# Designs tried in a protein design run: designed miniproteins, single chains. Part 36

Each design is a single chain, and the fold is of that chain. pLDDT is the mean over its residues in the fold that is shown.

## One batch from the design tools (miniprotein)

Design m1297
Fold by ESMFold2-Fast:
Structure m1297 (fold): chain A 84 residues (1-84)
Amino acid sequence: MKVEVLRGGTGSDAESGYQAGFDAAEAGIKEAKEKGATEAVLHVLIRAPDQDTGRAGKEGAEAAAKKARAEGLKVELTVSVLIV
């Protein structure tokens, strides 16, 4: 079953950006699994003050998706970064 989930996170620097992206993607994956998903479509929005923080957020989200794929879940991930 295919489940679509939207999650967001906010980073203030590269370290918090990475964590926000990872946590947002992991929360979305958890929700998809709880709904019995065999395939998750994740949309992650990262709010960041600069491009470095936004890039870190994308890397964090990608790391969480890679972990879930290694555990047998099909994950399609889209990450959007909003500079504010």
Scores: mean pLDDT 87

Design m1298
Fold by ESMFold2-Fast:
Structure m1298 (fold): chain A 76 residues (1-76)
Amino acid sequence: MKLSDIEIRAEATLVQLAVYISLLKRGAKLSEEEIREILRVAEEGLRLAEEVEDENLARALREAAEELRELVEKAR
């Protein structure tokens, strides 16, 4: 089975979202530039969730991106 470039990108994005969620939950002090980058990755995760065929992966991306957005708003 050859994974599509979109699926590989989606999996990598999910890992990035999980790392950012962990950092924010631990109270990491982030700059405005870092927060903008995190929000960009969350938006990319939502976009990829619409493109992947794996509904479990799509759901995980949507849930992680939404949790990350909520954590960013709480940290502001």
Scores: mean pLDDT 83

Design m1299
Fold by ESMFold2-Fast:
Structure m1299 (fold): chain A 68 residues (1-68)
Amino acid sequence: MVTDAEVTRGIADIVLGIGKILEQKGDFEGAAESYERAADLYEQSGDTVGAELARKNAEEARKKAEEA
């Protein structure tokens, strides 16, 4: 059976995927918010690497939103 941490990480993966879809649709602000939520979920699951990658994606999406 999956652990609660594994479930939380799985939800983080889904939220990260939503951020990528929003980014592809040009909603960079929405993508950044989704990436930030994914990062928080990765941190809660103990996935520090996943959290760092999600925060980096959020930063890049926010930069794109400001350049629009």
Scores: mean pLDDT 81

Design m1300
Fold by ESMFold2-Fast:
Structure m1300 (fold): chain A 57 residues (1-57)
Amino acid sequence: MAEEVRRRLEEAARSPVPEARRIIAEIIRAAPHLTEEDLLDDMLENGLITAEQAARL
């Protein structure tokens, strides 16, 4: 994954749910080849969020 996208996912993981959702939506808007499911899966795989946090996003 691109370094810029990774940094934004790290920011989303540290943000409140409304802001995290906004960041994820902005990433998808800028990169339509990425889905919300793919981004959440990547965050889980890299240990940025827990399964419980992913369920809230």
Scores: mean pLDDT 75

Design m1301
Fold by ESMFold2-Fast:
Structure m1301 (fold): chain A 97 residues (1-97)
Amino acid sequence: GEGEKIEEEIEELLKKAEEAIKKGDVDKALEYLEKALELLEKGIEEGKLSKEKAKELLKRIIELSLKLMDVAGDDLNAILRAIGLALRAIGLLFELE
């Protein structure tokens, strides 16, 4: 169904973000994480994701955002964007109980 499709798309974006982080491609990693979070927020709003799966994916976004901060080095704009992603994901995680 639609839930399985959105879940697969989010998981593929997170896989691409992890690969970009491993390659040191900060801009691509940020792009993939931002798209994954946007799609995850829509999936939660539309009731297409279970609470359990949404929490799992939010925790992965937080983990990858923290890893990206390490890879960003002294790129302050990238660090601030990664912090923003982590904080937004943490906020959603608290709303899910």
Scores: mean pLDDT 87

Design m1302
Fold by ESMFold2-Fast:
Structure m1302 (fold): chain A 72 residues (1-72)
Amino acid sequence: SMEEERRRLKAEIVALSQEAARLADETGDPRAMELVKRANEILDRMDRGEITLEQAREEISRLRKEVEALKA
């Protein structure tokens, strides 16, 4: 269902926020804290119903790529 998909996407955003926060703590890279803020902004917009599930997937995909790039 769309409700189950929304819950899955929220869980994915939370996981990415936690990973970015871990990178910020370990490296001190200010870009990692920017990713934490972006993850929280996506989550807030989803909670307010301000973005579609497709838009959320696209933003999560971009966030994931940026988190992975900081690990390299």
Scores: mean pLDDT 86

Design m1303
Fold by ESMFold2-Fast:
Structure m1303 (fold): chain A 65 residues (1-65)
Amino acid sequence: MIDELVARARELGPTLSREEALALLREFGLSEELAERIVDLAMLKARSEQVSAEALKEALEEILK
């Protein structure tokens, strides 16, 4: 799941907006609450309103482990 999601994020571009990242996580079956937590953590790690595939991967590994 995580590797598939990260690969999909890389296909969408170098960075994702909050809305694009939330939509991607929801597409992979994550709840709205869980998706928001992951995106918020990724944005915090990146210090940015946009998230890279790498930041999403780190947030997914931290929250889903």
Scores: mean pLDDT 79

Design m1304
Fold by ESMFold2-Fast:
Structure m1304 (fold): chain A 88 residues (1-88)
Amino acid sequence: MEEKKKLIEELKKRGDELVADYEAFGETQRAKELRDFVEKTIKEIEKSSVEEAKQIYKKALDYLDGLRKESPIAVLKEAVDKAVERSK
C-alpha cells in the first residue's frame, strides 16, 4: 500500500505541474483533459497490484513526458525560461 501511495503522490505532482503550465498559458481544455487523465490513472493504480501499479505509473510518466515535449506550451515555456536566464 505504501509503495502505491508514493507512486500516486509523484504522478499527481508531475501532473499538477503540467496542468499549471497549461492553465498559465490559457490552455484550459488541455488542462482539464490532463487532470481527468491523472485522476483516472490514480484510480487504476489504487485498484491494481503493486506490480501492475508500477507498470501503469511508468506508462503514465511516458505519456506525460510525451505531452511535455509535443505541447506548444512546453516549447513556449522552454523559450521563456531561456529568455529569463539570459536576462540575469
Scores: mean pLDDT 75

Design m1305
Fold by ESMFold2-Fast:
Structure m1305 (fold): chain A 77 residues (1-77)
Amino acid sequence: MGLELLEERKKEVIKLAEETFTAPEEERPKLEEEAKKLLEETEELAKRTLPPEKFPEIDKVKEEVEKLLEEAKKKAE
């Protein structure tokens, strides 16, 4: 168990980051904080659930989320 939860968490963090990109400027800081918190929780779950060989997979999710959040910041300008 935990693999299904990890996959759900990965999808949730990406969706939350995407919502940050499309959200009004007033809501973006809250969504960004929520996405970062969920990402951190997902990383901790991945470290407990996945073998070390699969850690690069979670690093890709982190990069995707960080890219979306950075793009959301640029769009707000």
Scores: mean pLDDT 75

Design m1306
Fold by ESMFold2-Fast:
Structure m1306 (fold): chain A 78 residues (1-78)
Amino acid sequence: MLSEEEIKKKEEYKEKGEEYEKKGKEAFAAGDYESAVEYYEKAAKYYEKTGDEKEKALEADINAGIAQLVLAVEKVMK
């Protein structure tokens, strides 16, 4: 089993993942797709570091990909 310190660090990673996921959703809703990409990528990275939140990490990666596609389309249309 992990030490108490390692368990606490893992929980901190989960909280960071949730924080960045929320920021990503807020940025996306505001039309700030560049910030949305950055926040979703950070969320995925923190969820991956937990080792338990594989589905949330995948969801964050998918959301980052969607934001990247929207951003790419907007850059071409300008």
Scores: mean pLDDT 82

Design m1307
Fold by ESMFold2-Fast:
Order: sequence, then structure tokens, then C-alpha cells
Structure m1307 (fold): chain A 87 residues (1-87)
Amino acid sequence: AFEELVKKADEWYKENPNAPKEEKEKEVNRLMVELLKALAGLSEEEAKKLIEENSQEALNRAAAELAAKQGLFELAELEAEIAANVA
């Protein structure tokens, strides 16, 4: 679900390469609210409040913590796959 939201953002970015940077950021921020809701299980009001209180910093922190947690789990699986493929 949230991966599809990221993909839609990338597709919008590719279809609108001439859009101003600030306009692209505004659209991405709207999608980031949806991603934060999906990743952290927050309500829409809570997600918007986090972005408004510290803008990018609060969102980056929440995303980094969730990504680190997910990344550690996936790194363990990746290491196991690499080890199994030594021969």
C-alpha cells in the first residue's frame, strides 16, 4: 500500500518534470502524510500535526525509525540469502 503511494509520487514526478521544485515538494508532502499514516498507524490529524510542528524533521525522524526497524529485519533475510548462495 504505502509502496504504491511512493510509486505514484515517482510517476507524477516523471510526468511533470517541468513542475517547480516547491510544487513537487507540496505534492510529495501530501503523499508523505498518507505514508506516515500507513507506516506508523497514525490518524490523519496526528500525521498532519507532526508535519506542521516540525515540518520535515518530525517526518524524517519517524520515517527513519520505522525504516531502521524494517531495514534491520530485511538485512537479516538478505544476509541469510547471500550465505545460502555461497556455492
Scores: mean pLDDT 58

Design m1308
Fold by ESMFold2-Fast:
Structure m1308 (fold): chain A 75 residues (1-75)
Amino acid sequence: MKELEENRKKVFEEATEEVKRIKEAVDFLVKHRSEITAAVDRYVKEKGADREQARRFAGRVAAELAGLPVAEEIP
């Protein structure tokens, strides 16, 4: 039979695993935003566009892709 302590340990382990999955997803999105920013920086050098405008554009695209709020790329 499962005892109270055994139940608490199992629930804690399952919760810890869930938190790890969430953290991995967040880290993934952060890395992808950096890559998009780097690509836009190269585009700015070719077009001569404003760097701040290019970063806002990249952040907007990244937010749309990830389903995040659009007000996150403001350097």
Scores: mean pLDDT 63

Design m1309
Fold by ESMFold2-Fast:
Structure m1309 (fold): chain A 83 residues (1-83)
Amino acid sequence: SAEELLAEARKHLEEARKLLKEGKYEEALEKAKKALELALEALKVAPPELVLKAIGLVIAAIGLAFEAALKLKAEGKEVPKKL
C-alpha cells in the first residue's frame, strides 16, 4: 500500500540523516537512494490525499542523496553512477 511505502521511505530517510551525521556518506547515499525508490513507488500508487506527502519524501530523498554524493566527492570517493 501507499501508506506502507511511505512509512518505509521515512525510515530509510531517517537512517540516511543519521549516517550523514556520523560521516558514513556511502551508506547514507544508499539509504537515501532506497528512500527515493520507495517514495517514487508510493507516488505511483498514492490516493490524492497522499500525493503531496509522497512528493515531499521524493524531494527530501533527492536532497539527502545529493548531499551524501557531494561529501563522497569531497573525500575523493567514487560517486555511484545511479543517484
Scores: mean pLDDT 83

Design m1310
Fold by ESMFold2-Fast:
Structure m1310 (fold): chain A 58 residues (1-58)
Amino acid sequence: SMDELKKRLEEVRKRIEELTDKYLDPNASPEEKERITRELRRLNAEYAALQKQIDALK
C-alpha cells in the first residue's frame, strides 16, 4: 500500500510539473491557463491528501 501511494504521488507530481510548464508557455491562451489553473487546484488537493496518507503510515 505504501509503494502504491508513493507511485500515485509521483504521478500527481509529474502531472503538476507538466501543467505548470504549460501554464508558463507564452503561447498558452487565457482559456487554456484557466483550465490548467482548475486542474492544478485539483491535483494539489490530491497531492496533499496522498502526502497525509503516507505520513499516517510512517
Scores: mean pLDDT 86

Design m1311
Fold by ESMFold2-Fast:
Structure m1311 (fold): chain A 84 residues (1-84)
Amino acid sequence: MLEEAYRRGYELAREAAAQPTPEEAYRYLLDQMRALLPTLSEEEREALIRGAEEAAKEIAPHDPEMAQAIGRAMREALAEARAA
């Protein structure tokens, strides 16, 4: 379900932001998304990314480096899933 994918993306990005450093957040989210994205439809992938982007948007005013790390993980994982 698209709503579930959105919520999961949001939660994963928030969990990534709880990591001690932006680099650890990047690795955590990249690993999680690499496992999930291949199992999802294209519509579910878009919903997952939208959820994660909303969380990054909430994080950015207080921790821009963390928000950048989250955004980088999302872009790389999505590009890899679409290339496969």
Scores: mean pLDDT 85

Design m1312
Fold by ESMFold2-Fast:
Structure m1312 (fold): chain A 81 residues (1-81)
Amino acid sequence: MKAEEFIKKGDENEKKGDYLTAARYYLEAAKIYMENGDYEKAIEFLKKAVEYAQKVPDEAERQRLLKEINELYKKILEKMK
């Protein structure tokens, strides 16, 4: 899927209160932007992924998702140097 399609699905799930699914879609959009060299947009959607990941009520799922987001953020920072 294109990054824009993942963003749309993230927005739809955010409106439904499905924060886990919303954060997952924003994370996938960030990965696509990173692969395309658009690090500014990749960071923008990682910030959205973090925002909604923090709202996930299950502690184990929340910590797992935040770890995955942090790993992608580190990869983006490495590519910018």
Scores: mean pLDDT 85

Design m1313
Fold by ESMFold2-Fast:
Structure m1313 (fold): chain A 63 residues (1-63)
Amino acid sequence: KAIEAYKKALELDPNNAMAWTELGRALEAENRLDEAAEAYKKALEIDPSNIAAAFELKKLLEK
């Protein structure tokens, strides 16, 4: 449910780094770790100073 809501938000505004970060968290909660990592990468492409996305991506890639 949350994942679909964030995907719809990103369809309207694909440059919303916050929505990409929240999508990554929702995917991570569903244990869809590869998709979560891609969402966090998109957030960082839009806003390289997004500490939340950078932290979550690093955590996923360290293991």
Scores: mean pLDDT 80

Design m1314
Fold by ESMFold2-Fast:
Structure m1314 (fold): chain A 52 residues (1-52)
Amino acid sequence: MTPEQKEAFERVVDLSVEELHLIVTGASDEEIERRQEELDRAVAELEKLLAE
């Protein structure tokens, strides 16, 4: 795994943990949705890097 792939993977993990935290702490639907959008973008970037 390249350093870029590792960084992208760690970002996906961090965003996933943050999304779960927002859900369990009762954050607004809008906050959860924004986090989900960030996670989707991070996953897409990771998938692109893994295709290298």
Scores: mean pLDDT 80

Design m1315
Fold by ESMFold2-Fast:
Structure m1315 (fold): chain A 58 residues (1-58)
Amino acid sequence: MKEAEELRERAREALEQGLISQRTYDEILALLDQGRVEEARELLERAVAESRARNAAV
């Protein structure tokens, strides 16, 4: 319950900061709605890491 709420907030912030796409945000929300909290967390962390790696490479 608390973990899902925290992940929703973090995903919203990442979307607002341009760290993840709308598609990735929607996928995270869908996983959380299915109770797949661990998969949602993994997807968020991976997407943010990939975005930061691209920005550092430019």
Scores: mean pLDDT 78

Design m1316
Fold by ESMFold2-Fast:
Structure m1316 (fold): chain A 79 residues (1-79)
Amino acid sequence: SAEELIKKAKELLKQHLENPIKGGTESYELAVKAGLSPIDAGRFGSYITAAGVYLKKGDKKKAEEHLKKAEEIIREAVE
């Protein structure tokens, strides 16, 4: 489900805070396995990477904004 994919991506983000690109890349792979197009999965992974970068810098507001954009991509693609 969309909710499960989003939860797993948030855990990957948290797990890879020291390497946000890895969190985004693994989120991309998860989205592809869930059936998203490579374009949508790539956009999703990019927003997860950006959220991780901002979270590492302590900017929780910008991190949350990028997470909401990632969630929107999943809801549009799966719903």
Scores: mean pLDDT 84

Design m1317
Fold by ESMFold2-Fast:
Structure m1317 (fold): chain A 79 residues (1-79)
Amino acid sequence: SDLEKGEKLFAEGLAADKAGNYEEAGRHFERAGEYYEKVDLGQAAEAYRKAAESYRKAGNFEEAARLEARADELEARAA
C-alpha cells in the first residue's frame, strides 16, 4: 500500500540521516511524503519537514525551503 511504502521510505531516511548521508536522507523523506500525501496529509507534512532538515544539513538550503513551504501548505490543509 501507499502507507507501507511511505513508512519504509521514512525508515530508510532515518537510517541515512543517522549515518550522516544527509542528501540521501532528504530524498528518502521526500519520497515518503509523496506516498503519505495519498493517505494522510499530516504524515506527509512531517516527512517533508524531515526532508527539509536533511537537505539543510547537506547544505541544500533551496531544496529545504521548498519542502518546508510544502509542509506548511499540507499542515494548513490538514487542519
Scores: mean pLDDT 88

Design m1318
Fold by ESMFold2-Fast:
Structure m1318 (fold): chain A 95 residues (1-95)
Amino acid sequence: AKEEIKKVVEESFKEILKILEEEDPELAKEWEIIKKRVLEMIEDPSLSLQEILDGLKEVKRGIVDIARRRKIPRAKEIEKVLDEMVEKVEEIVAK
């Protein structure tokens, strides 16, 4: 389950990085650090799968807020990628 969640997160973050490289190169430089912190949360043995899902929902809210505040043109596309990430993780947690 955690390995599947990590794969979904890595794929989603890779898709968002392509947008950020075009629209916000400074945030793109910080993106690997953000990704590492999210992956560390997934690896945390004290967290249940539900707590990891709840944490990913918070990560989504934070990233969407940053994208909107920075006026990234494709902020809605970033939100959609993160929505799809959360939906896929919900399916993994439900198994």
Scores: mean pLDDT 85

Design m1319
Fold by ESMFold2-Fast:
Structure m1319 (fold): chain A 67 residues (1-67)
Amino acid sequence: MVPEPTPEQAASLGEEVREARRAAGLSQREVAEMAGVSAATVRRFEAGRLRPDAETAARLARAVNAL
């Protein structure tokens, strides 16, 4: 089963990505380039204003972890 992320899970993931990005000294644009999305997508995701699909969420998390 491919679970649909809950709004709470998406918000928590966005916060974790933001914290990891800031700890690494990366800009939202750099993470967006690594994940293959727009900087606006990263910004909205980190702010909890975007509930991405599971693939996009995984790509954002992987981009931060693939430093």
Scores: mean pLDDT 70

Design m1320
Fold by ESMFold2-Fast:
Structure m1320 (fold): chain A 84 residues (1-84)
Amino acid sequence: SEELARFLRLAARVIEEGARAVEAGDRETAEILASLAYMMGAIAKIMGEDEAAELIFRGADAVEAGDAARARELAEELRRLAEE
């Protein structure tokens, strides 16, 4: 659905911005973006989108762990899931 695709693209953008914050050493912004990604993952899970939720949670974990490369990889997987 277009609504799901839009949601997944937004989640990917949040995780990618988190990766940029990690690379910049901006831990405050990275923590905020990781928290936002965790909330989006919870929403995906409530919607029954288990695969999307798992990818979003893993992306949030990567941002929180300071792994920018892994976060970008997961953002790309989310974009592919959104069919982009």
Scores: mean pLDDT 89

Design m1321
Fold by ESMFold2-Fast:
Order: sequence, then C-alpha cells, then structure tokens
Structure m1321 (fold): chain A 113 residues (1-113)
Amino acid sequence: MKDPRVIEVRVPADPALTYGIEVKVLDEKTAEVTATLTFPDGRRVTARFKIEAENADEAKILGAEVGARVLDAASQATSLDEAYQAARKAMNEIIEELKKKGYKAEGEVTRED
C-alpha cells in the first residue's frame, strides 16, 4: 500500500572512480543498500546488504554509513581483485559490529568484469 522509496547517495570521488550508494526501504524497519565502485574500464565491485533497525529512518542512515565505509575500503585498492577483497573484509567486519549492537544484518560482495 506504500510506494517503494529509493534514496541514492553519491560520495564525491576521484573522477577515475565512480561511487554509488542506493538505499531502498523494504519495510518499517528494514533497508537494502547497494554500494558500487566502478573502475575507469567499466569493471565494478558491488556490495549488497540488508539492515534491520528500530525504524526505517535509522536503517537508512545506518545503511548509507555502512555503504560509504565499504566503498572507502575498496577505493584504496589498485586492482579489481584487491578492491573486491577489501570490500568483502570491510562488509564482514561491519556486519559483525552491527550484530553486536543488536541489529540484524546480512550482505554479499560481488565483482563484475
């Protein structure tokens, strides 16, 4: 009965790298976040994750912060494989932190050649 809400957040980056964060509210407590780092040759690393918080606004803020942290870790890499490994490590650490704080979180990191 409510239209799906999508919030796109873009972080200023090196013009050689494109950063994208998309936050989609799934329900009253859950947000899905897609964070993408695109290399100049079109190859990309994408982190997708879901966060359940006390309310949708908290889930959106938390999701945008997590997405930015994952992209920051990946942006320090000099190769697609290094970026993928950095993003996956950062995501796993952040999901563990969120679970310790009482949130529910799950995610995956993929790479596209």
Scores: mean pLDDT 76

Design m1322
Fold by ESMFold2-Fast:
Structure m1322 (fold): chain A 92 residues (1-92)
Amino acid sequence: MEKEMRIGVVEVALAVLIVVLEKQPKDKEREAAIKALREALDKLGEEDYEGAIKAVEEAKKHISKANLPEEDKKELLSLLDLVIETLREVLE
């Protein structure tokens, strides 16, 4: 897959994850995760892929602590892991 397509998929995935999190009950860890995901999108726009990876890893920490159903947490963390792997491939 071309690098541009990989970045486009990551941007869509991060945007969808933000919307999903915003529909959950208000929680400080959820808000911190949303902020980190928005920072990841900003870093992608700057072509700072290493910064984007760090922001996604920060979002994972907050999601792990958020008051969410365990099934939802597992799915969100798995999607973020895929995002990190995709971004690391772009750096290679």
Scores: mean pLDDT 83

Design m1323
Fold by ESMFold2-Fast:
Structure m1323 (fold): chain A 86 residues (1-86)
Amino acid sequence: MTLILTFEGLNVTELTGFVLRAIGLEIDGYEVNIEISGDTLTITIQNLSDQQVQEYLDLARRLAREGYEVTVVQDGDVLTIRVRKK
């Protein structure tokens, strides 16, 4: 499964944790792409297990509880999680 994480309007401190996690996955041998464009950070991770996808869904739900707008869309083998600051 391919996971696409998009973060909009988050500050550098908030984004640092997600970037470090993505780098950790790249070190562990996962195919990871990180793109920054303006106030948007996009992280694409390929070949995640169902357990790893669930861990990211749990993180997204936590952000939703903290007041972020979270949108989750699944299209076949691609799961997109978009997080936006309200």
Scores: mean pLDDT 78

Design m1324
Fold by ESMFold2-Fast:
Structure m1324 (fold): chain A 98 residues (1-98)
Amino acid sequence: LTPEQEAEIEEALALMRYAVAAVTSGLKEEGDRAYQRALDAGLSRTEAYAVATYVVLKLDGEFEEAERWRQRFLERGLLTPEAVAIGDAIAEELLAEK
């Protein structure tokens, strides 16, 4: 695959993973806000979907699943430690808005 094709596939997979997490948890509104805040922080769409997935799982109390996805995203280079820190900050902000 070309690098461009691989990037398109990774974005589509990130979106799919996010959609499943958001629908399964019932936290689509919170997830959509996390996605937008990640974009506003300068993350790519692929990174923003990965962050939104991580945030949704944390808000849903699925801490073990959130940790597994965090590790996989880091291993695959889909998130940096800095992007994870942005996700943690977004989760704290969304919890404070309750």
Scores: mean pLDDT 82

Design m1325
Fold by ESMFold2-Fast:
Structure m1325 (fold): chain A 86 residues (1-86)
Amino acid sequence: SAAAELRRALAAATNEVFLAVVKYRRENPDATEEELKAFAYEKALARLRALRAAFPETQWSDEEIERRAEALAEEITRRLIELDKL
């Protein structure tokens, strides 16, 4: 179904952004949480815009994409910080 395809694409996009932020932090060990979040946000925006183009039935506005990108960046940054405690 289109809903199942969108869920898989969102999971893939989330993983791609996560891996990009992990790589960025390894290359920039002094990067602040704020800088990691900003990097994650820009990567999330690009991926979500691509998903809107691939799944026009979502009807995501620019504001919805920005809100989703902010939430994803926050989640990924939090996940990385929690992993560092392990």
Scores: mean pLDDT 87

Design m1326
Fold by ESMFold2-Fast:
Structure m1326 (fold): chain A 58 residues (1-58)
Amino acid sequence: EVEEVIENTRKFLESLGLKEEGERVAEELRKLAEEGASAVEIKKRAKKAVLEALEKVN
């Protein structure tokens, strides 16, 4: 489900110490879902956010 992807992404970013970033990303992904974005597009955006966060942490 789209909501599982959003929540898992938020929790993952929070686990990296990026709680505010995770909340912002989750809000963005929910907005995309409300605008009719596919599960594929939501997953793509979530992956990009995770990769950007990993670059900042490492």
Scores: mean pLDDT 80

Design m1327
Fold by ESMFold2-Fast:
Structure m1327 (fold): chain A 60 residues (1-60)
Amino acid sequence: MKTFVFETSDVRRLIGLALQIIGEVPEAEVKIEGNKVTITVPDDPSLIKKVQELLEAFSK
């Protein structure tokens, strides 16, 4: 499994990212802890790439 962590003080962005991942990558496990989202993805290159693309989009 591959784990990604996204941290931001913007709670709206945090929730938006979590919902987008749940919608587009339902195989991923998403946890929200304060200002942090932890995303655990199966070892599938296509799923990993999709999560990375979503993280990049929300970093802008």
Scores: mean pLDDT 81

Design m1328
Fold by ESMFold2-Fast:
Structure m1328 (fold): chain A 61 residues (1-61)
Amino acid sequence: SMMDEAKELIEKYVEALKAGDEKTAKEVEKQLSELMKKASEEEQREIEGMLIRAVSALSRE
């Protein structure tokens, strides 16, 4: 599903940020942007919420 794809991309994004892998992080950002473009407004809000929570958790490490 679109939400499963978003979760996988967000997980990969966080892992790339933790590793300092700027290239992978940028590639994942592009994939997330393309996914968001195809998502409904409700799905976009849920994906954005997941991303904010994941990045917020990273900043506490």
Scores: mean pLDDT 82

Design m1329
Fold by ESMFold2-Fast:
Structure m1329 (fold): chain A 79 residues (1-79)
Amino acid sequence: SLLSGATEEEIKADKEYDEKVAPLLFSSFTPEQLEEARKKAIEIAKKYPGNVRLNLYALVASAEHPEAQKLVDELLKAK
């Protein structure tokens, strides 16, 4: 369940998101910052599959990368 079983891996992923992705999207972001955020989101999704997909879903889904397309397909198949 989304609300139960928060693991140490989920906590680590949320921390990496807050440290690496959230600052790039905080305040007035540029297209370059958005693209960097997408790259970081893909990296985090690869490290922590499954439970963090909601945090990363929108960024990964909008990225123009083969790895992003694969991750989106995997997320959609899981649903």
Scores: mean pLDDT 63

Design m1330
Fold by ESMFold2-Fast:
Structure m1330 (fold): chain A 92 residues (1-92)
Amino acid sequence: SMEEEKAAEEAAKHIVEALRAALAGDFEKAEEHLEKAREEAKKLKPEVQELIEEAIEAAREAMEAAKAGDIARAIGYVLRAIGLTLDALSLV
């Protein structure tokens, strides 16, 4: 539905903004955006919500890797978060 498409787009937008904030070292703003993505995901079908929740966890793993100075691991989790977000968008 159009409402589900809008919620999925808003969840994806918040995941992208979270990754952008994390790259700038603003981990508080990143977590704020991940929480907003989770709220939008509640409006989606369970299978789509699960993909967004997995993308949020991948984004958190990217932040932890970045904090530890493991840039290669951080990049891997960023790519995983993006891939899961795109998969979620493909289902709405």
Scores: mean pLDDT 88

Design m1331
Fold by ESMFold2-Fast:
Structure m1331 (fold): chain A 65 residues (1-65)
Amino acid sequence: MFVAPEASEADIAAAEELARKAIEAAEAGDLRKAAAYLTALGILRAAYRSPRIDAIYRETKAKVG
């Protein structure tokens, strides 16, 4: 059975950094850049079993589109 690994503090920090960059890009009107950062955050969310990264992704997606 496939089980995603637990996220480290570094992985959570990377998710928060991607979320911040996605929101900043969206606020600046750079929708392509915002979508790229949101996609990277989504990949990170899929790679790890972390409620914190899942929450960061959901909040960021709601703010970006």
Scores: mean pLDDT 81

Design m1332
Fold by ESMFold2-Fast:
Structure m1332 (fold): chain A 64 residues (1-64)
Amino acid sequence: MSLEELAGVIRTVLLARGVDPSSLPEGTLERAAQAALDGDLEALTKIPGISEEAARGLIAYARQ
């Protein structure tokens, strides 16, 4: 899975949780996508709107 595709999925998750991605620091979605590919649960859960359950789901999805 590409970094760009994962960033798009993460953006959709944040919007569904009422978090505006444009309010986050530049490159936050790209860093989140990389963390999902790396299996970095802690880095993902630090992002507003991403729960531990959502982070685990993103990691599993990224590693398909």
Scores: mean pLDDT 79

Design m1333
Fold by ESMFold2-Fast:
Structure m1333 (fold): chain A 61 residues (1-61)
Amino acid sequence: SAAEARALLAEGERALAAGDLERAQRHYVKAYILASELGDEALLAEIRARAAEAARQARQL
């Protein structure tokens, strides 16, 4: 569901804030799969944006 995808997105955001980039990436991937199954293009764009932010943070490691 969209609610489940958003919950995973929120978990990814919390992991990113904690500096756990690997956990953040796992949650973003799960959210992406769910949003893709729903055909929710706006949610897919939101997930891509947050995944890109995680990748930018990873470049500093």
Scores: mean pLDDT 78

